# Designed miniproteins, single chains, continued (2), part 43

Each design is a single chain, and the fold is of that chain. pLDDT is the mean over its residues in the fold that is shown.

## One batch from the design tools (miniprotein)

Design m5475
Fold by ESMFold2-Fast:
Structure m5475 (fold): chain A 59 residues (1-59)
Amino acid sequence: MKEYTIEGAESEKGKLAAENLIKAGVDKITLVGSNKEKLEELAKELEKKGVEVKIEVVE
């Protein structure tokens, strides 16, 4: 199982990293960041592409 964690996932760089990991055929991505709403929006977009997504909100 290929699982990766992206810190600062709500940033432009984080979004690009997620897209690259999907192209590499990962099974699961954990999105870490401080803005829950932005993380949830990104998670929904990635899940439409067939990837399992976990959200972790940090303060």
Scores: mean pLDDT 80

Design m5476
Fold by ESMFold2-Fast:
Structure m5476 (fold): chain A 80 residues (1-80)
Amino acid sequence: MMSKEEIVDKLYELLMSDEIDTEEAQKIVKELQKLSEEEREEIKKEVKERILNDPRLSEEEKERLVLGLDVLYDKVLELQ
């Protein structure tokens, strides 16, 4: 089982990737579905904070990645 920190890292890598790895995305979604609502919100907050504090990203890229995270979480909720 992935730790919460491993899920945060994998979500961040997925959002930062130029390629859509459908298998990796599905694995992450399944891991998120196993967690409580509170645990999912904690992970979302950590990923969002990592995006907002990354000095390599422009303001526009940060907004795009945060939106991508929100879309991914909407898909987790739709499948649950």
Scores: mean pLDDT 75

Design m5477
Fold by ESMFold2-Fast:
Order: sequence, then C-alpha cells, then structure tokens
Structure m5477 (fold): chain A 66 residues (1-66)
Amino acid sequence: MKEEYKKKLVEISEAAAKTLSADKRKELQRFTEQALEAIEKAPTDLSAENIVDGAKAYILRLKAEE
C-alpha cells in the first residue's frame, strides 16, 4: 500500500528532474527524500496520497520558476 505511493512519488520526481535545471533538481531531490519519509510515517492511505499531491504542487511551482 505505502510502497505504491512511494513508487508514484519517485516516478513523478524523476520525470520532473529531467525538465528542471541542476539547482531545481537538487531542491526537488531534498523535497522528495522528505516526502518519502513522510509517506513511510503516514497513518493512512489518504495521508500518503495527500503527500504525493503536495509533491505535485511543489514540482509545478519549481517548473513555473524555470
């Protein structure tokens, strides 16, 4: 269950990293590591899904910056 959210987060982060500058990739990597830890500690599937949605919003913000 949690492994599916972790896998999804890694997949979207890796896809985004290919389109970002080196500095933004570094920021995304740190955020992704924190988000993966948060998913591991998430009490419910809904909590894990919310973390993935938060990561998507963060990625969109990074892309909008450059």
Scores: mean pLDDT 81

Design m5478
Fold by ESMFold2-Fast:
Structure m5478 (fold): chain A 80 residues (1-80)
Amino acid sequence: MSASEIQRRQDYLDYLRRAMNLIQQNIATGGKYIDEIAELLARVERSGAGGPMFTLLSQDMSVKDHIEIVTKVKELLEAE
């Protein structure tokens, strides 16, 4: 609700959109982008933008986990 909080929300949404694209590409390529997804989401965590999405993140994500993350990201984008 403060200016800094609005900026943090916008940054979080931008990172989530990038994560969605990488997850879809990772599914299509059979896991080639898993490290890039992990790095992107680690950067979001380091920026102080938290949320339920981080509880789904691991260094070794399966295709099932990627689908779950995409679903959660869509829910978060719709709720915001």
Scores: mean pLDDT 55

Design m5479
Fold by ESMFold2-Fast:
Structure m5479 (fold): chain A 87 residues (1-87)
Amino acid sequence: LKKSIELHNELLKAGERLGEASLEYEKLVNEEAELVEKAKEKFADNKEYIEEVQRKAEERVKKAREVVEKKNKEVIDLRDKATKIIE
């Protein structure tokens, strides 16, 4: 019982971390998309600059997505562990 409470608290904290990472990811995706769009509008004839902005944006978004996926897996693993102890 006490072990299930500790796991439930860990799951709650992991869920909060996933929520925070998801919000940061969504914010970053929107900000990076806006930066790329503005670059395309202002520097339409500067292909190299647009490609650099896109590449850097994709890299930052990919890293943020990997953090979300890692946090989501931690939540799933903890939930599975908690379920097995309660059963």
Scores: mean pLDDT 81

Design m5480
Fold by ESMFold2-Fast:
Structure m5480 (fold): chain A 65 residues (1-65)
Amino acid sequence: SEIDLAVVEIAAAVAKTVLPELSVEVEGDTIIITAEKLTPEIEEALERLKRIAKRAGVKLEFRVE
């Protein structure tokens, strides 16, 4: 579904709360999460966040620094 930028900003704030050790940025309708490395804990958190993003209609990108 289509959503407005306010929902994207809220989703980014939620992502920061779930993954506070990671960098979270918003670019257009996309939330970009950057990590130093992938750990099992980060992978689990990302799976939960991806489910939330899909239901909200938000694009999610994950990058390793």
Scores: mean pLDDT 72

Design m5481
Fold by ESMFold2-Fast:
Order: structure tokens, then sequence, then C-alpha cells
Structure m5481 (fold): chain A 102 residues (1-102)
């Protein structure tokens, strides 16, 4: 769990910094509120998938669809707990490619 929380915080900060540099203040505010909500609800694994997808350049809609896939969320969380961040990113990219075919 500690590795998941740390990875989540790093992904969140990276996306937030990108939005602030792009001066997308509306999206940055929405992202901050979403992060606070997910932290209060302790949905760390779901949040991890959502923010990692955003880091990889997926849209908020695609990131949400992937974060709702309980099996994908579980597999990504297991890879992050093992320190396999490259495997987690690859799994998200592969799932996004399958989503794009629908």
Amino acid sequence: MEKIKKALEEYYKKVLERLKKEKDESSAEKLEKLYEKLEKEKKYEEALVYFLALVLGLTPLEARELAEDEELVKRVAELVEKGDYEGAAKLIREAAEELAKK
C-alpha cells in the first residue's frame, strides 16, 4: 500500500504540474478536487490507475473507464507494489488500445 500511495502522489503531482504550466486552471482545480475525494474515500488503487493513465497521455474519459475495471486496477496495483512501474504502464497502454477498438 505505501508504494501505491507514493506512486499515486507522484503521478498526481506530475499531471497537476503539467496542467498548471499549460494554464488550464479549470482542469487543475477539478483534478485537485478529484484527488481529495479519492483520498477521503481511500480509493488509492482506483486513483492510481486513473492518474497513471493521465500521465501516459490518455483522456479523462479513457482514464475513468480503465479505473472502473476492477481486474485491471488489481493487476496494476500488484505491479506497483512489486516496484514494476514499467509493467504497470504497459498494462495501462494495452488496456487503452483494447478500449479504443470498441
Scores: mean pLDDT 80

Design m5482
Fold by ESMFold2-Fast:
Structure m5482 (fold): chain A 88 residues (1-88)
Amino acid sequence: ALQALADEIREQVDTADHLSEEQKALARRLAELIARGITKEEAEALLEEMLAEIEKKNPDTPQAEVDAARAKIPALAEEFTAALQALN
């Protein structure tokens, strides 16, 4: 199930015309981590990298909004890894 999900993500990323090369690289890293059984720490690290790229492209974003998004990362990582672990 995890390998099939990872393969689907890779296929969707390769055919996506709306994603930058940086976004495609992050999605491919996510697919690889999913296939290997991503840990909460790996999910948190990936979400932090995604937030950093969003900040880089949106420098006018208020720091309070960035801080609020970062504060949600641990909970999102836990929910994400729990959902993946539920797949057979």
Scores: mean pLDDT 74

Design m5483
Fold by ESMFold2-Fast:
Structure m5483 (fold): chain A 64 residues (1-64)
Amino acid sequence: MEVSDGDMAALSLAVALATKTPISELGAKLLAKLGVPQSLIEKLKNAGPDDDIQGLVDEALEVI
């Protein structure tokens, strides 16, 4: 069960979405632990203001 790790990962995703910045290292590690594909994590880590961060966040949240 991933309650605490899921909450931390979701918070990291929410911050990335709100600030239009790449996901934190801790967030990336938690997403990997929760089974999010590495390719999606790499996209989230490289996301900039011109990226569809909301789409990436929504996809990651569906895996969690």
Scores: mean pLDDT 74

Design m5484
Fold by ESMFold2-Fast:
Structure m5484 (fold): chain A 65 residues (1-65)
Amino acid sequence: SADERNARRAELVAARIEELRAEGRDRLAAALEGVAAGDVSVELTPEEREAILRLVAEIEAEIAA
């Protein structure tokens, strides 16, 4: 169901944010939090934007599998 997919997406996003913060990648962690919440309050470099899009694509691929 959509609710189950949304719950799984939230889990995967939270896990990625925790991993990024543990690695000291605080800007990417904040950007992923913002994207997940529908906020774009962090100005990203092109490389950071590509990294976020890749992470989102990986999460969506895992949900779709």
Scores: mean pLDDT 78

Design m5485
Fold by ESMFold2-Fast:
Structure m5485 (fold): chain A 79 residues (1-79)
Amino acid sequence: MLEERELEVFERIRAEAMPKIEAAKDPKERKILLLEALVEYGEEVARLAREAGDEERAEELEKGAEEAREEIKKLREEL
């Protein structure tokens, strides 16, 4: 089921990203790390949604990932 696989992706990314986010002392670096985790999540779940035939869900997730990438780009330009 897509929901179950989506949860598995979330738990994996959370386990990988949270220690790095919590260790980051710079608020901007922390925000970039959080956005990078959101991009990874969105892309992986979009792939799973597309495989499951949920094209609408996949497109929504891909759009969210693109918006997060644009935010990362802007934050990196300020560094």
Scores: mean pLDDT 82

Design m5486
Fold by ESMFold2-Fast:
Structure m5486 (fold): chain A 74 residues (1-74)
Amino acid sequence: SKEELEREIDRALAIMAGYLLAKEFVRQGKATPEQAREIVEAFARKPSLDEMRAGIEKARQAETAEEALEILRE
């Protein structure tokens, strides 16, 4: 269905945004590659698309990988 496809696309885009955030944290020296993987994994475990989107916005404000992980795991 159209609604199902739109949800799949939105979820894929949200996951891509999570990968881009993790990559940027590594580029800025805020995260190791291992911490970046944990960030992506924590983000992907969010139960809803809205929580994924809210999580990435809050995580972008984090100064460290540890803070971002705390935000994403809650």
Scores: mean pLDDT 80

Design m5487
Fold by ESMFold2-Fast:
Structure m5487 (fold): chain A 83 residues (1-83)
Amino acid sequence: MLLVEDLKFPAKIYVNAGRDADGNRILSEPVTVNSVEEAKKYAEESYRKLLEENGLLDPVENGAVMEAKKEGDVYKISFVPRV
């Protein structure tokens, strides 16, 4: 999988925080970012807000990689445990 560091900038990204108890996707608003640092900051802040709004715990305290999956004209960013 592509990591956020592998993206070409500027890029449109949104954050996937998983699914709620009803199976609905928990997604952030898409934004255009111009650097790896901007992408990581947006992803971390959006992920934290989405978890808080949905009463979920942060699953990745020991470091995570930000995986990027291309979906049309945007990239879906997901937090996965570092191997």
Scores: mean pLDDT 74

Design m5488
Fold by ESMFold2-Fast:
Structure m5488 (fold): chain A 61 residues (1-61)
Amino acid sequence: SAAEIRAEIEAILAGLPGLSEEEAAARLRQVDDLIATLPAEEQSAARRLVLERGSAALEAR
């Protein structure tokens, strides 16, 4: 479901501070693939979440 996909995206983003830059880039590519499986109307919200959570995670390093 879309809710399950969003939960998986959030879990990946929460793990970013513990990863190398190369590993973080690979996880962000995985997140892009997950967003592509969401309905078009939800993709913009998911991309905004990635920008907000991803920036915060990188700053926390």
Scores: mean pLDDT 75

Design m5489
Fold by ESMFold2-Fast:
Structure m5489 (fold): chain A 84 residues (1-84)
Amino acid sequence: MEETIEEMRKRVAELVAELRPKHPGLADLLEAYGDEVIRRMKAENDPEKGRKELDVLEEAARKASQAPTDDEAVRTFVRELNKA
C-alpha cells in the first residue's frame, strides 16, 4: 500500500507524542527535523526521497528513546543522524 505524505506526517507526530513525556528535548528535535523533511517533500514533490529521510529520523529517535535521560537521548539522536 502507498504511504501518503499525510500518513508519514501522522507517523512522526505519533512518535513525537510518545517521546515527549520522557524526553521533551528529543521530541522537540524530532518534530523540527520531521517538519523540515515533510516541507521539502511537498516542495520537491519527491515523497520517496522524503520517506527514506523520515525512516532515518525515526530509527535514530527509537534508538535515542532508550537513553535514561533526555540530555543523553538528544546526544544519541544527533550521533545516529551523523552515521546515516
Scores: mean pLDDT 81

Design m5490
Fold by ESMFold2-Fast:
Structure m5490 (fold): chain A 90 residues (1-90)
Amino acid sequence: MAARRAEAERLDREYLKKAEELLKQGKYLEAVRVMMRGAAEIARILGREELAEELDRLLERGEVWDPTQNRTVPLEEAAERLKEKAEAAK
């Protein structure tokens, strides 16, 4: 468990950094995709294969899980929220 958690934390940091770079470039859709792919890979490493498969299927349908609403939302909607948040931070 401990070794898998350390690897998951490392991947989380790498995907977060990549997403931040995409946000700086105004690539909000790409940032959301990167974050979702990272979440799926981390889930696989932690042995949560069913969760990883669900996350992959959502991305294939152009959807993501929104924890703030506890529901699935379109990828474009998630990207719009990210853009609003980034623009408000300027």
Scores: mean pLDDT 78

Design m5491
Fold by ESMFold2-Fast:
Order: structure tokens, then C-alpha cells, then sequence
Structure m5491 (fold): chain A 113 residues (1-113)
């Protein structure tokens, strides 16, 4: 329904904002790469659980997960353009790869249902 799609959009926007904050906390040296990865994976899992609670179709869930993945790529690219420290840049690439791999695995699980 239109109401379910509006709620899904709100959930996506919230997840993107939380991810942006975690990436910034990492760049500011407030959290470790390992803590950043753990928090990002928890946001992805929470987002999936909330989409399931909305009663979206498997195709719609996959659409929103692909959109979340695209937003994460964009946020990481923005962070890399501002960050000059090679160790932080390498950690950002690794964290992003692991989060995107996790999303891909979740999409594959949904498709297998």
C-alpha cells in the first residue's frame, strides 16, 4: 500500500542518517573500525526486520535493500573524498565491502524463499 511504502521510505531515511553518523564517528576517531562495522551490520539487520514487519513483498524488500546499498556506496565515496589518512581510507573500503556483502547475502536469502 501507499502507507506501507511511506513507512518504508521513512525507515530507509532513518537507516541512512544512522549510517552517516557512524561513518562520521569513525572518521572523527570516536569508534574503531571493528565497532563501526558491528554498528553498521546491526542497522542493516534492524532495517530488514522492520521491512518484514511492514508486510512488504519479497521484491519490495529487495528493492529497498538495493537502495540502502546504493546510499552506503554514496556515503562512503563522500567520506573517501574528505579523508586523506591512508589507514582510515583502507578501513572505510573494507567496512563498506563487508556491509555490502552482508546485504547481498540477505538479498540472496530473500530470493531463495
Amino acid sequence: SEEQRKKAEELLNKAVEEIRKILQDFLDGKITPEEALERLLKIVDSFINELESLGLTNEEKIEYLKRLAGEIVSLTQEALEKETDPEKRAALVRITREVLDHISKKIAEIKAK
Scores: mean pLDDT 90

Design m5492
Fold by ESMFold2-Fast:
Structure m5492 (fold): chain A 88 residues (1-88)
Amino acid sequence: SPAMEELDRLVLEAQKIENDVWNNDKSIDELQQALQKIKQIQDQINALTEQIKKTGTEKEKLLADVYLIAISGTEYVIERKIAKKKQQ
């Protein structure tokens, strides 16, 4: 469905941000900007997931829940990296 295609696109965007943060030495300011972008993507995923839960198939609902878990993991990775840099 169009909602599932948009959800997949947002998850891939979040993964690209995580990979950039993981593979490159980023400043605290750059990491904070990445975190803000991830939180914005998370809000969009939450809105799409609520829509999918009302109109989607059981398989689509399950996949949306898996994607919410994935984006929470991305947020955690970036927050932990910021915390480590602040300790240095």
Scores: mean pLDDT 84

Design m5493
Fold by ESMFold2-Fast:
Structure m5493 (fold): chain A 86 residues (1-86)
Amino acid sequence: MSPELKEVIKHTIGGLKKVVETQSTKEARELIISLLETLREYFKSIDPDLAKLLEKHIEELKKNRNASKEEFEQLVEKIIKDLEEY
């Protein structure tokens, strides 16, 4: 993985953590969905496997729009873990 791609992933993880900490659960969910959709489109031509991983998480967040705060935070932790392991 290029150093530039590692920095994008690092900043994305930081952004996800900050959104969860500073926004209401409902607003955090919609902001994270929008962020991941933007990143998915960006990575479609650069890293299609990462774009597919992001799409999987987007669909899970959309399916669980009525999830509790704790369930939502667990979904975000899965996203962070997958990005850290990428």
Scores: mean pLDDT 83

Design m5494
Fold by ESMFold2-Fast:
Structure m5494 (fold): chain A 80 residues (1-80)
Amino acid sequence: MTEELKREARELAEQIKSPDEEVRREAARRLMELAREAAEAGLLEAVRAAADALAEASKSPDPFSQEIATFALMYVASLL
């Protein structure tokens, strides 16, 4: 389960780099929900993986991807 959640978190973080605004927003929302559910289940390794993936996404040269990744990262980091 933990490894599956880590993979899903990385896949969602990649979708945050999408040129489609709705795809970026949906991916961020899903990733934040995944991190919250993982934190509630005590799966902190999955929460850390989500934070790490978002930190990488926040380095994107696209300013829209940077903004949404940074916002999601602030939330996910608050769960640790």
Scores: mean pLDDT 83

Design m5495
Fold by ESMFold2-Fast:
Structure m5495 (fold): chain A 84 residues (1-84)
Amino acid sequence: SLAAALARVEALAKESLESIRETGKDYIRQGYPKDTVEAVMQILGHSAQRELRELALKVLPRAEADRIVARFEKEFEKILKEIS
């Protein structure tokens, strides 16, 4: 069903964002420079967004896929600002 597909894609987005957030916090805790942390988070964020878009386009209508990917990008920007 559409509802089940939406729930699965949204769960993946949430799990990916939490993983990126924890990675950023861990690097800061280890004393890595701010520019290194930002670079790593950008690489992880871009990779996760690409995987999310590919999955979403396979299981959701394009409009719903685009909406979820746009929301992921906004939430990723918030995490990046929180950690940086």
Scores: mean pLDDT 88

Design m5496
Fold by ESMFold2-Fast:
Structure m5496 (fold): chain A 107 residues (1-107)
Amino acid sequence: MTVPVLIVHPSSSKRKEFTEVIEKTAKEFGYKVEIIGEVSSAEEAKAILKSAIRKQRPPGLILLSPELFLDIDGETRIRYFIDVRKVSSVEEAKKAAEEFFTKLSKY
């Protein structure tokens, strides 16, 4: 199964690091990841999310900088199984990915 992932962080270096960690962690769990976006703002993230939902390929995981707010309702998260994780470091991104793929494997 290929898991769509959206990465939202103001720092371009952090976005790249998070992408690398997520792809590596997914592979360790036997999954493939499709990075549907690496963006700096909640507005860009919301646009990508709406487009992905319209294409019937919603993100399974969203990594979000802790200072950002992504306007997504609980019903949408439940319906599309979207996990939103606030992460500020590579270590937190790795932990979020490990927790997500562990949960997904028991799903």
Scores: mean pLDDT 81

Design m5497
Fold by ESMFold2-Fast:
Structure m5497 (fold): chain A 94 residues (1-94)
Amino acid sequence: SMEEKRNAVIKDMAARLAELMAELPPEVQERVERVVLEMITRLSEAKTVEEVEAVFREAKARLREILADHPELAARMLEVVDEARERLIEIFEE
């Protein structure tokens, strides 16, 4: 189902981001975790491609700000986010 496909993408993204977050200092991990949890919640409630795009745009902006001192991890996390965004948009356009 579309819901199962969407949930699989969100779960995969969350797992990959959690692995990358383990490399950050605890204080930065907490800030990133809040963004990721809010993103997951909003994506689970999103009903349109426009809502999905808005969630990812906001999350990416916040992650760039939080991870300004960690550019290599920021790049890796943003790639995971962009991959999830592309997969979710494909599911919503089906």
Scores: mean pLDDT 87

Design m5498
Fold by ESMFold2-Fast:
Structure m5498 (fold): chain A 66 residues (1-66)
Amino acid sequence: EKEEIIELARKAGYDEKMIEKALELYENRDEELEEKRVAAVEPEAKANPKHTVEARKELLEKAFEL
């Protein structure tokens, strides 16, 4: 989870400020992981190219606009 990213950042030698940034980035990834978990139940839906990196970014932008 989030704490795991913090520990990795510390071991890598990142600053405290960078750790805070990583927490915010992890929040966005957590939402994407939730969608992937649902798609994993239905493999046919997961095969959809819309789940690619670019498609994820577009989904986040639309959700953020709301």
Scores: mean pLDDT 56

Design m5499
Fold by ESMFold2-Fast:
Structure m5499 (fold): chain A 77 residues (1-77)
Amino acid sequence: NKEKGEELLKKGEEYLEKGDFRTAFRYYLGAANLGNYDGAIEGLKRLLEATKKAGDEQLAQSVETAINMIKKKKEEK
């Protein structure tokens, strides 16, 4: 559902702005799971930059891995 994917992306942006990076990460992954690959990748790239600046190396690595996996899924179609 397109509307549900867009809703999850908006929630991801809201939590990213609040500095709740783990919750933002979950929402972007949810959007990707509904097939909104482009929106999820863009959101995750912003999250990656934010987590690197915050010094959360473990979360930054998880986000980078997720970006690569989602790009691979997009290429398979």
Scores: mean pLDDT 85

Design m5500
Fold by ESMFold2-Fast:
Structure m5500 (fold): chain A 81 residues (1-81)
Amino acid sequence: PEVVREPLARVRITATLETQEQKNAFLTLAEDAGLEIVSIKEGKTITVEVEGVMPLSLARAVAELVKTLAKELKVEITLEP
């Protein structure tokens, strides 16, 4: 029996964080999910951008989980061809 392959998705997440504790939690989640750290900008707030390619179901799960960690969140999920 042929199994329909789950599509791969490119995930780009930009999180605005207020504390070093939130930053550390977000970076730990990103590393556990196999996401690459693209940029970290520190000022009045901490902005972290991460990117990776993973199965679509995992991408959606990660997006839902990061919503609990960040004050402001931008998530982009793009299906790979």
Scores: mean pLDDT 77

Design m5501
Fold by ESMFold2-Fast:
Structure m5501 (fold): chain A 100 residues (1-100)
Amino acid sequence: SIEDEIRELVEKIIELVEEKVKENESKLSPGEKALIERLLKRTRELLEKNAPVEEIVEATERLLLAVILQLEKHNVDTSELIELGRKLGELYKKYLEEKK
């Protein structure tokens, strides 16, 4: 289902965010890391609780925005994260159209 595709994509986004944060840990301030960790925790908790797709997508978009902004401040390539965010937006749009 499209809901399953969204959930699988969100899991992939979480994994990529964790990888990028680990690779760039020395560049991130303690405050930047704490913000990202809080948003990661929220997104994982919503996914584990089988929260509504709308809540999972909102949390994931907030996570992606925060991570991309922090990484770009340190000249880190975010193209993969931006592409996954674009795919998430396309899937969510299809989900909303099917729910009508």
Scores: mean pLDDT 88

Design m5502
Fold by ESMFold2-Fast:
Structure m5502 (fold): chain A 79 residues (1-79)
Amino acid sequence: SAEVEELLELLRQKRYEEAARLLRRLSTRMSDAELAEVVRRIAELGGKRLSDETALLVARYLRTLSLEERAQALRNMTA
């Protein structure tokens, strides 16, 4: 998805607030499984490899966060 590539590029540029807003918009259109795949790709930017189960838990957790908390989570995942 072009929007997922945009999200990853924002994260590479450390533009966490813009990334969090885009992720919020994308997540409203995605299943938990689709969002888990995005979470795996985000974690890979931070050198982390997530299991399918962990990625799914993180995806569900991200849905419960405010925009500011989501930006902080993205920063932590890609650090």
Scores: mean pLDDT 89

Design m5503
Fold by ESMFold2-Fast:
Structure m5503 (fold): chain A 78 residues (1-78)
Amino acid sequence: SDEEIEAIAEGLTSFTSPVQLRQALEELRQSHKDPAFLLRVLQRARELLEKRLSPERFALIAPILDEEIARLEQLVPR
């Protein structure tokens, strides 16, 4: 649901350290098996983080999100 996507994405915005974000993403992978759902969650989390963090802080965390988004995009059929 859109509400579930928003709730999980908001939760992810609390993890601004690279180590904590990587751990949160691993836990998310274990709890959710639908790559299309996970892709929507991470795209929303990325939008929220880009809006809320400074460009310098976002640049530190964005590669971690972008790597996971790219992985999920490979799993979602076009």
Scores: mean pLDDT 84

Design m5504
Fold by ESMFold2-Fast:
Structure m5504 (fold): chain A 74 residues (1-74)
Amino acid sequence: MSLEEKLEEIYNKYKPKLSEELQKKLEEVVRALLAKDYGKALELFMEALSKATPEEKKVLTEAVSEMFKEVKES
């Protein structure tokens, strides 16, 4: 499975637990990670956290942690 497919699988797993705005932010994080722009990915993640409820912060942290694990294995 490609890195793109793995990150998209993680995105789809967590997408239903997030608002539309946070879904778009998480998609931007995926694109930044695929571009190997880790600084932009972190910036977008922090922006998402600032707009998230406490429950959504947990979901975002779990999603991004799984994504970074896949990036490290690539």
Scores: mean pLDDT 83

Design m5505
Fold by ESMFold2-Fast:
Structure m5505 (fold): chain A 105 residues (1-105)
Amino acid sequence: NEIISKLQEALSKTNNNVLKNAFQFSIALLENDFDKALEHLEKLRLAYFNNPSNETEAAALLVQGVIAYRNKEPNKAIDYFEKALKTTNDENLKAVLQYLINHLK
């Protein structure tokens, strides 16, 4: 799966723990590993409420986009990914978001 491969590449290159959890959630959800997806989603929820930042917002938008994609709502997924792309300063997240936007058009 090319989407999973791009997410794994971003996961290996980022040093941001919030974004790592967002990538791990996304990979787990796309692999239908719901236990791992819920584990990483809970870590993201705690980070979002305790330490709000551009990267926690970008992580939340990426997660919402991946959920929309899984629900077969590609236009909604693209909207979330475009908002995440404008929010993040992480080059690895920008690269995977640009790939996802171009792939889902």
Scores: mean pLDDT 87

Design m5506
Fold by ESMFold2-Fast:
Structure m5506 (fold): chain A 71 residues (1-71)
Amino acid sequence: SVKTSPIPEETKKKMEELMKEVFNELRKQGERDLETIRKKMLEALKKEFDLPEELIEEFAEKFMSMLQYFL
């Protein structure tokens, strides 16, 4: 059984940095579809971080909500 712990703070910072990089790159390419952006961010996070998918998705949803207002 996997013990689900909260995502460590240092890991969160790295995840945020990666998501910002992916978001900026896709926006420079003219990508407007938030679902496509979210999918690419999730793929990058899953590749770099060994975390349960539910935790990655929860983090990405919260971060996407924030980014949506920043553009």
Scores: mean pLDDT 74

Design m5507
Fold by ESMFold2-Fast:
Structure m5507 (fold): chain A 78 residues (1-78)
Amino acid sequence: YKVSGSLGGANAGALADEVEKVVTALGGEVVTSIAQPGSFQVVFKSEKKASDIKKAVEEAINAKFGDKGTPNITVEEV
């Protein structure tokens, strides 16, 4: 799986860190994590469905960064 996206007003590195934390908590294995000023991308292995991963990531980001608006997060199977 690959999670990528943005959230206005949030640091891309902090977003990537939160995604890695959520993925690891779900039993996933992080392979690559990339953060740049305009975007982030985390690639990982997981037995979970993409919908379950997306929900968990969005809930965690909303809990930590709710003041920054609605997250624009995509989860892709790779």
Scores: mean pLDDT 71

Design m5508
Fold by ESMFold2-Fast:
Structure m5508 (fold): chain A 99 residues (1-99)
Amino acid sequence: SLVDQLLQAIRNRDPQRALEIIKEILKQPDAEKLIQEAATRLGLGDVPLIEKIPGIVAIATGDPVIFMKIYLELLAGIKRFESIEEGLKYAEELVEKYL
């Protein structure tokens, strides 16, 4: 499944591959359900759906410093998402900035 492929990319610490799989998931009619399933299996069940995308990519870096920086930016309200597309764009920016 796409969710299993995403979780494998995360285990491999491959945020670029994780982002590619997320883009493929977003083409599916049940995209929100698939993202929610992946996020729940990663312990992100209490994070808003739109914010789960950059959260998943942050975990895929395998770097606790990058993860914490992203978490603090979200917590401070500096990064607020109004759509799945906005969350995806932020995830793309994270990959470009930190990799």
Scores: mean pLDDT 73

Design m5509
Fold by ESMFold2-Fast:
Structure m5509 (fold): chain A 62 residues (1-62)
Amino acid sequence: GAGGSALLTAGLPEPSQEAAELLTELGRRGVDDPAAVREAAERGGLEASDGQAATVAQLLGM
C-alpha cells in the first residue's frame, strides 16, 4: 500500500514529506513490522500509538 494512505487510514495526521518518504521506503522493502513503522513515524515528527503503527504495518504489507 501507499504510505500516505496507510497513515490516513490509521488516523494519523497528514504526513510530512519526510514521514511519507520513510513509509514508502518501508513498503518498498516489504516491511510490515509495527516497530519499524513507529520509528519511521517518529523520525517524520509523528506520534503513533501501538494500534496505529500496527494498522499502518498491515496496510504496507498489502
Scores: mean pLDDT 67

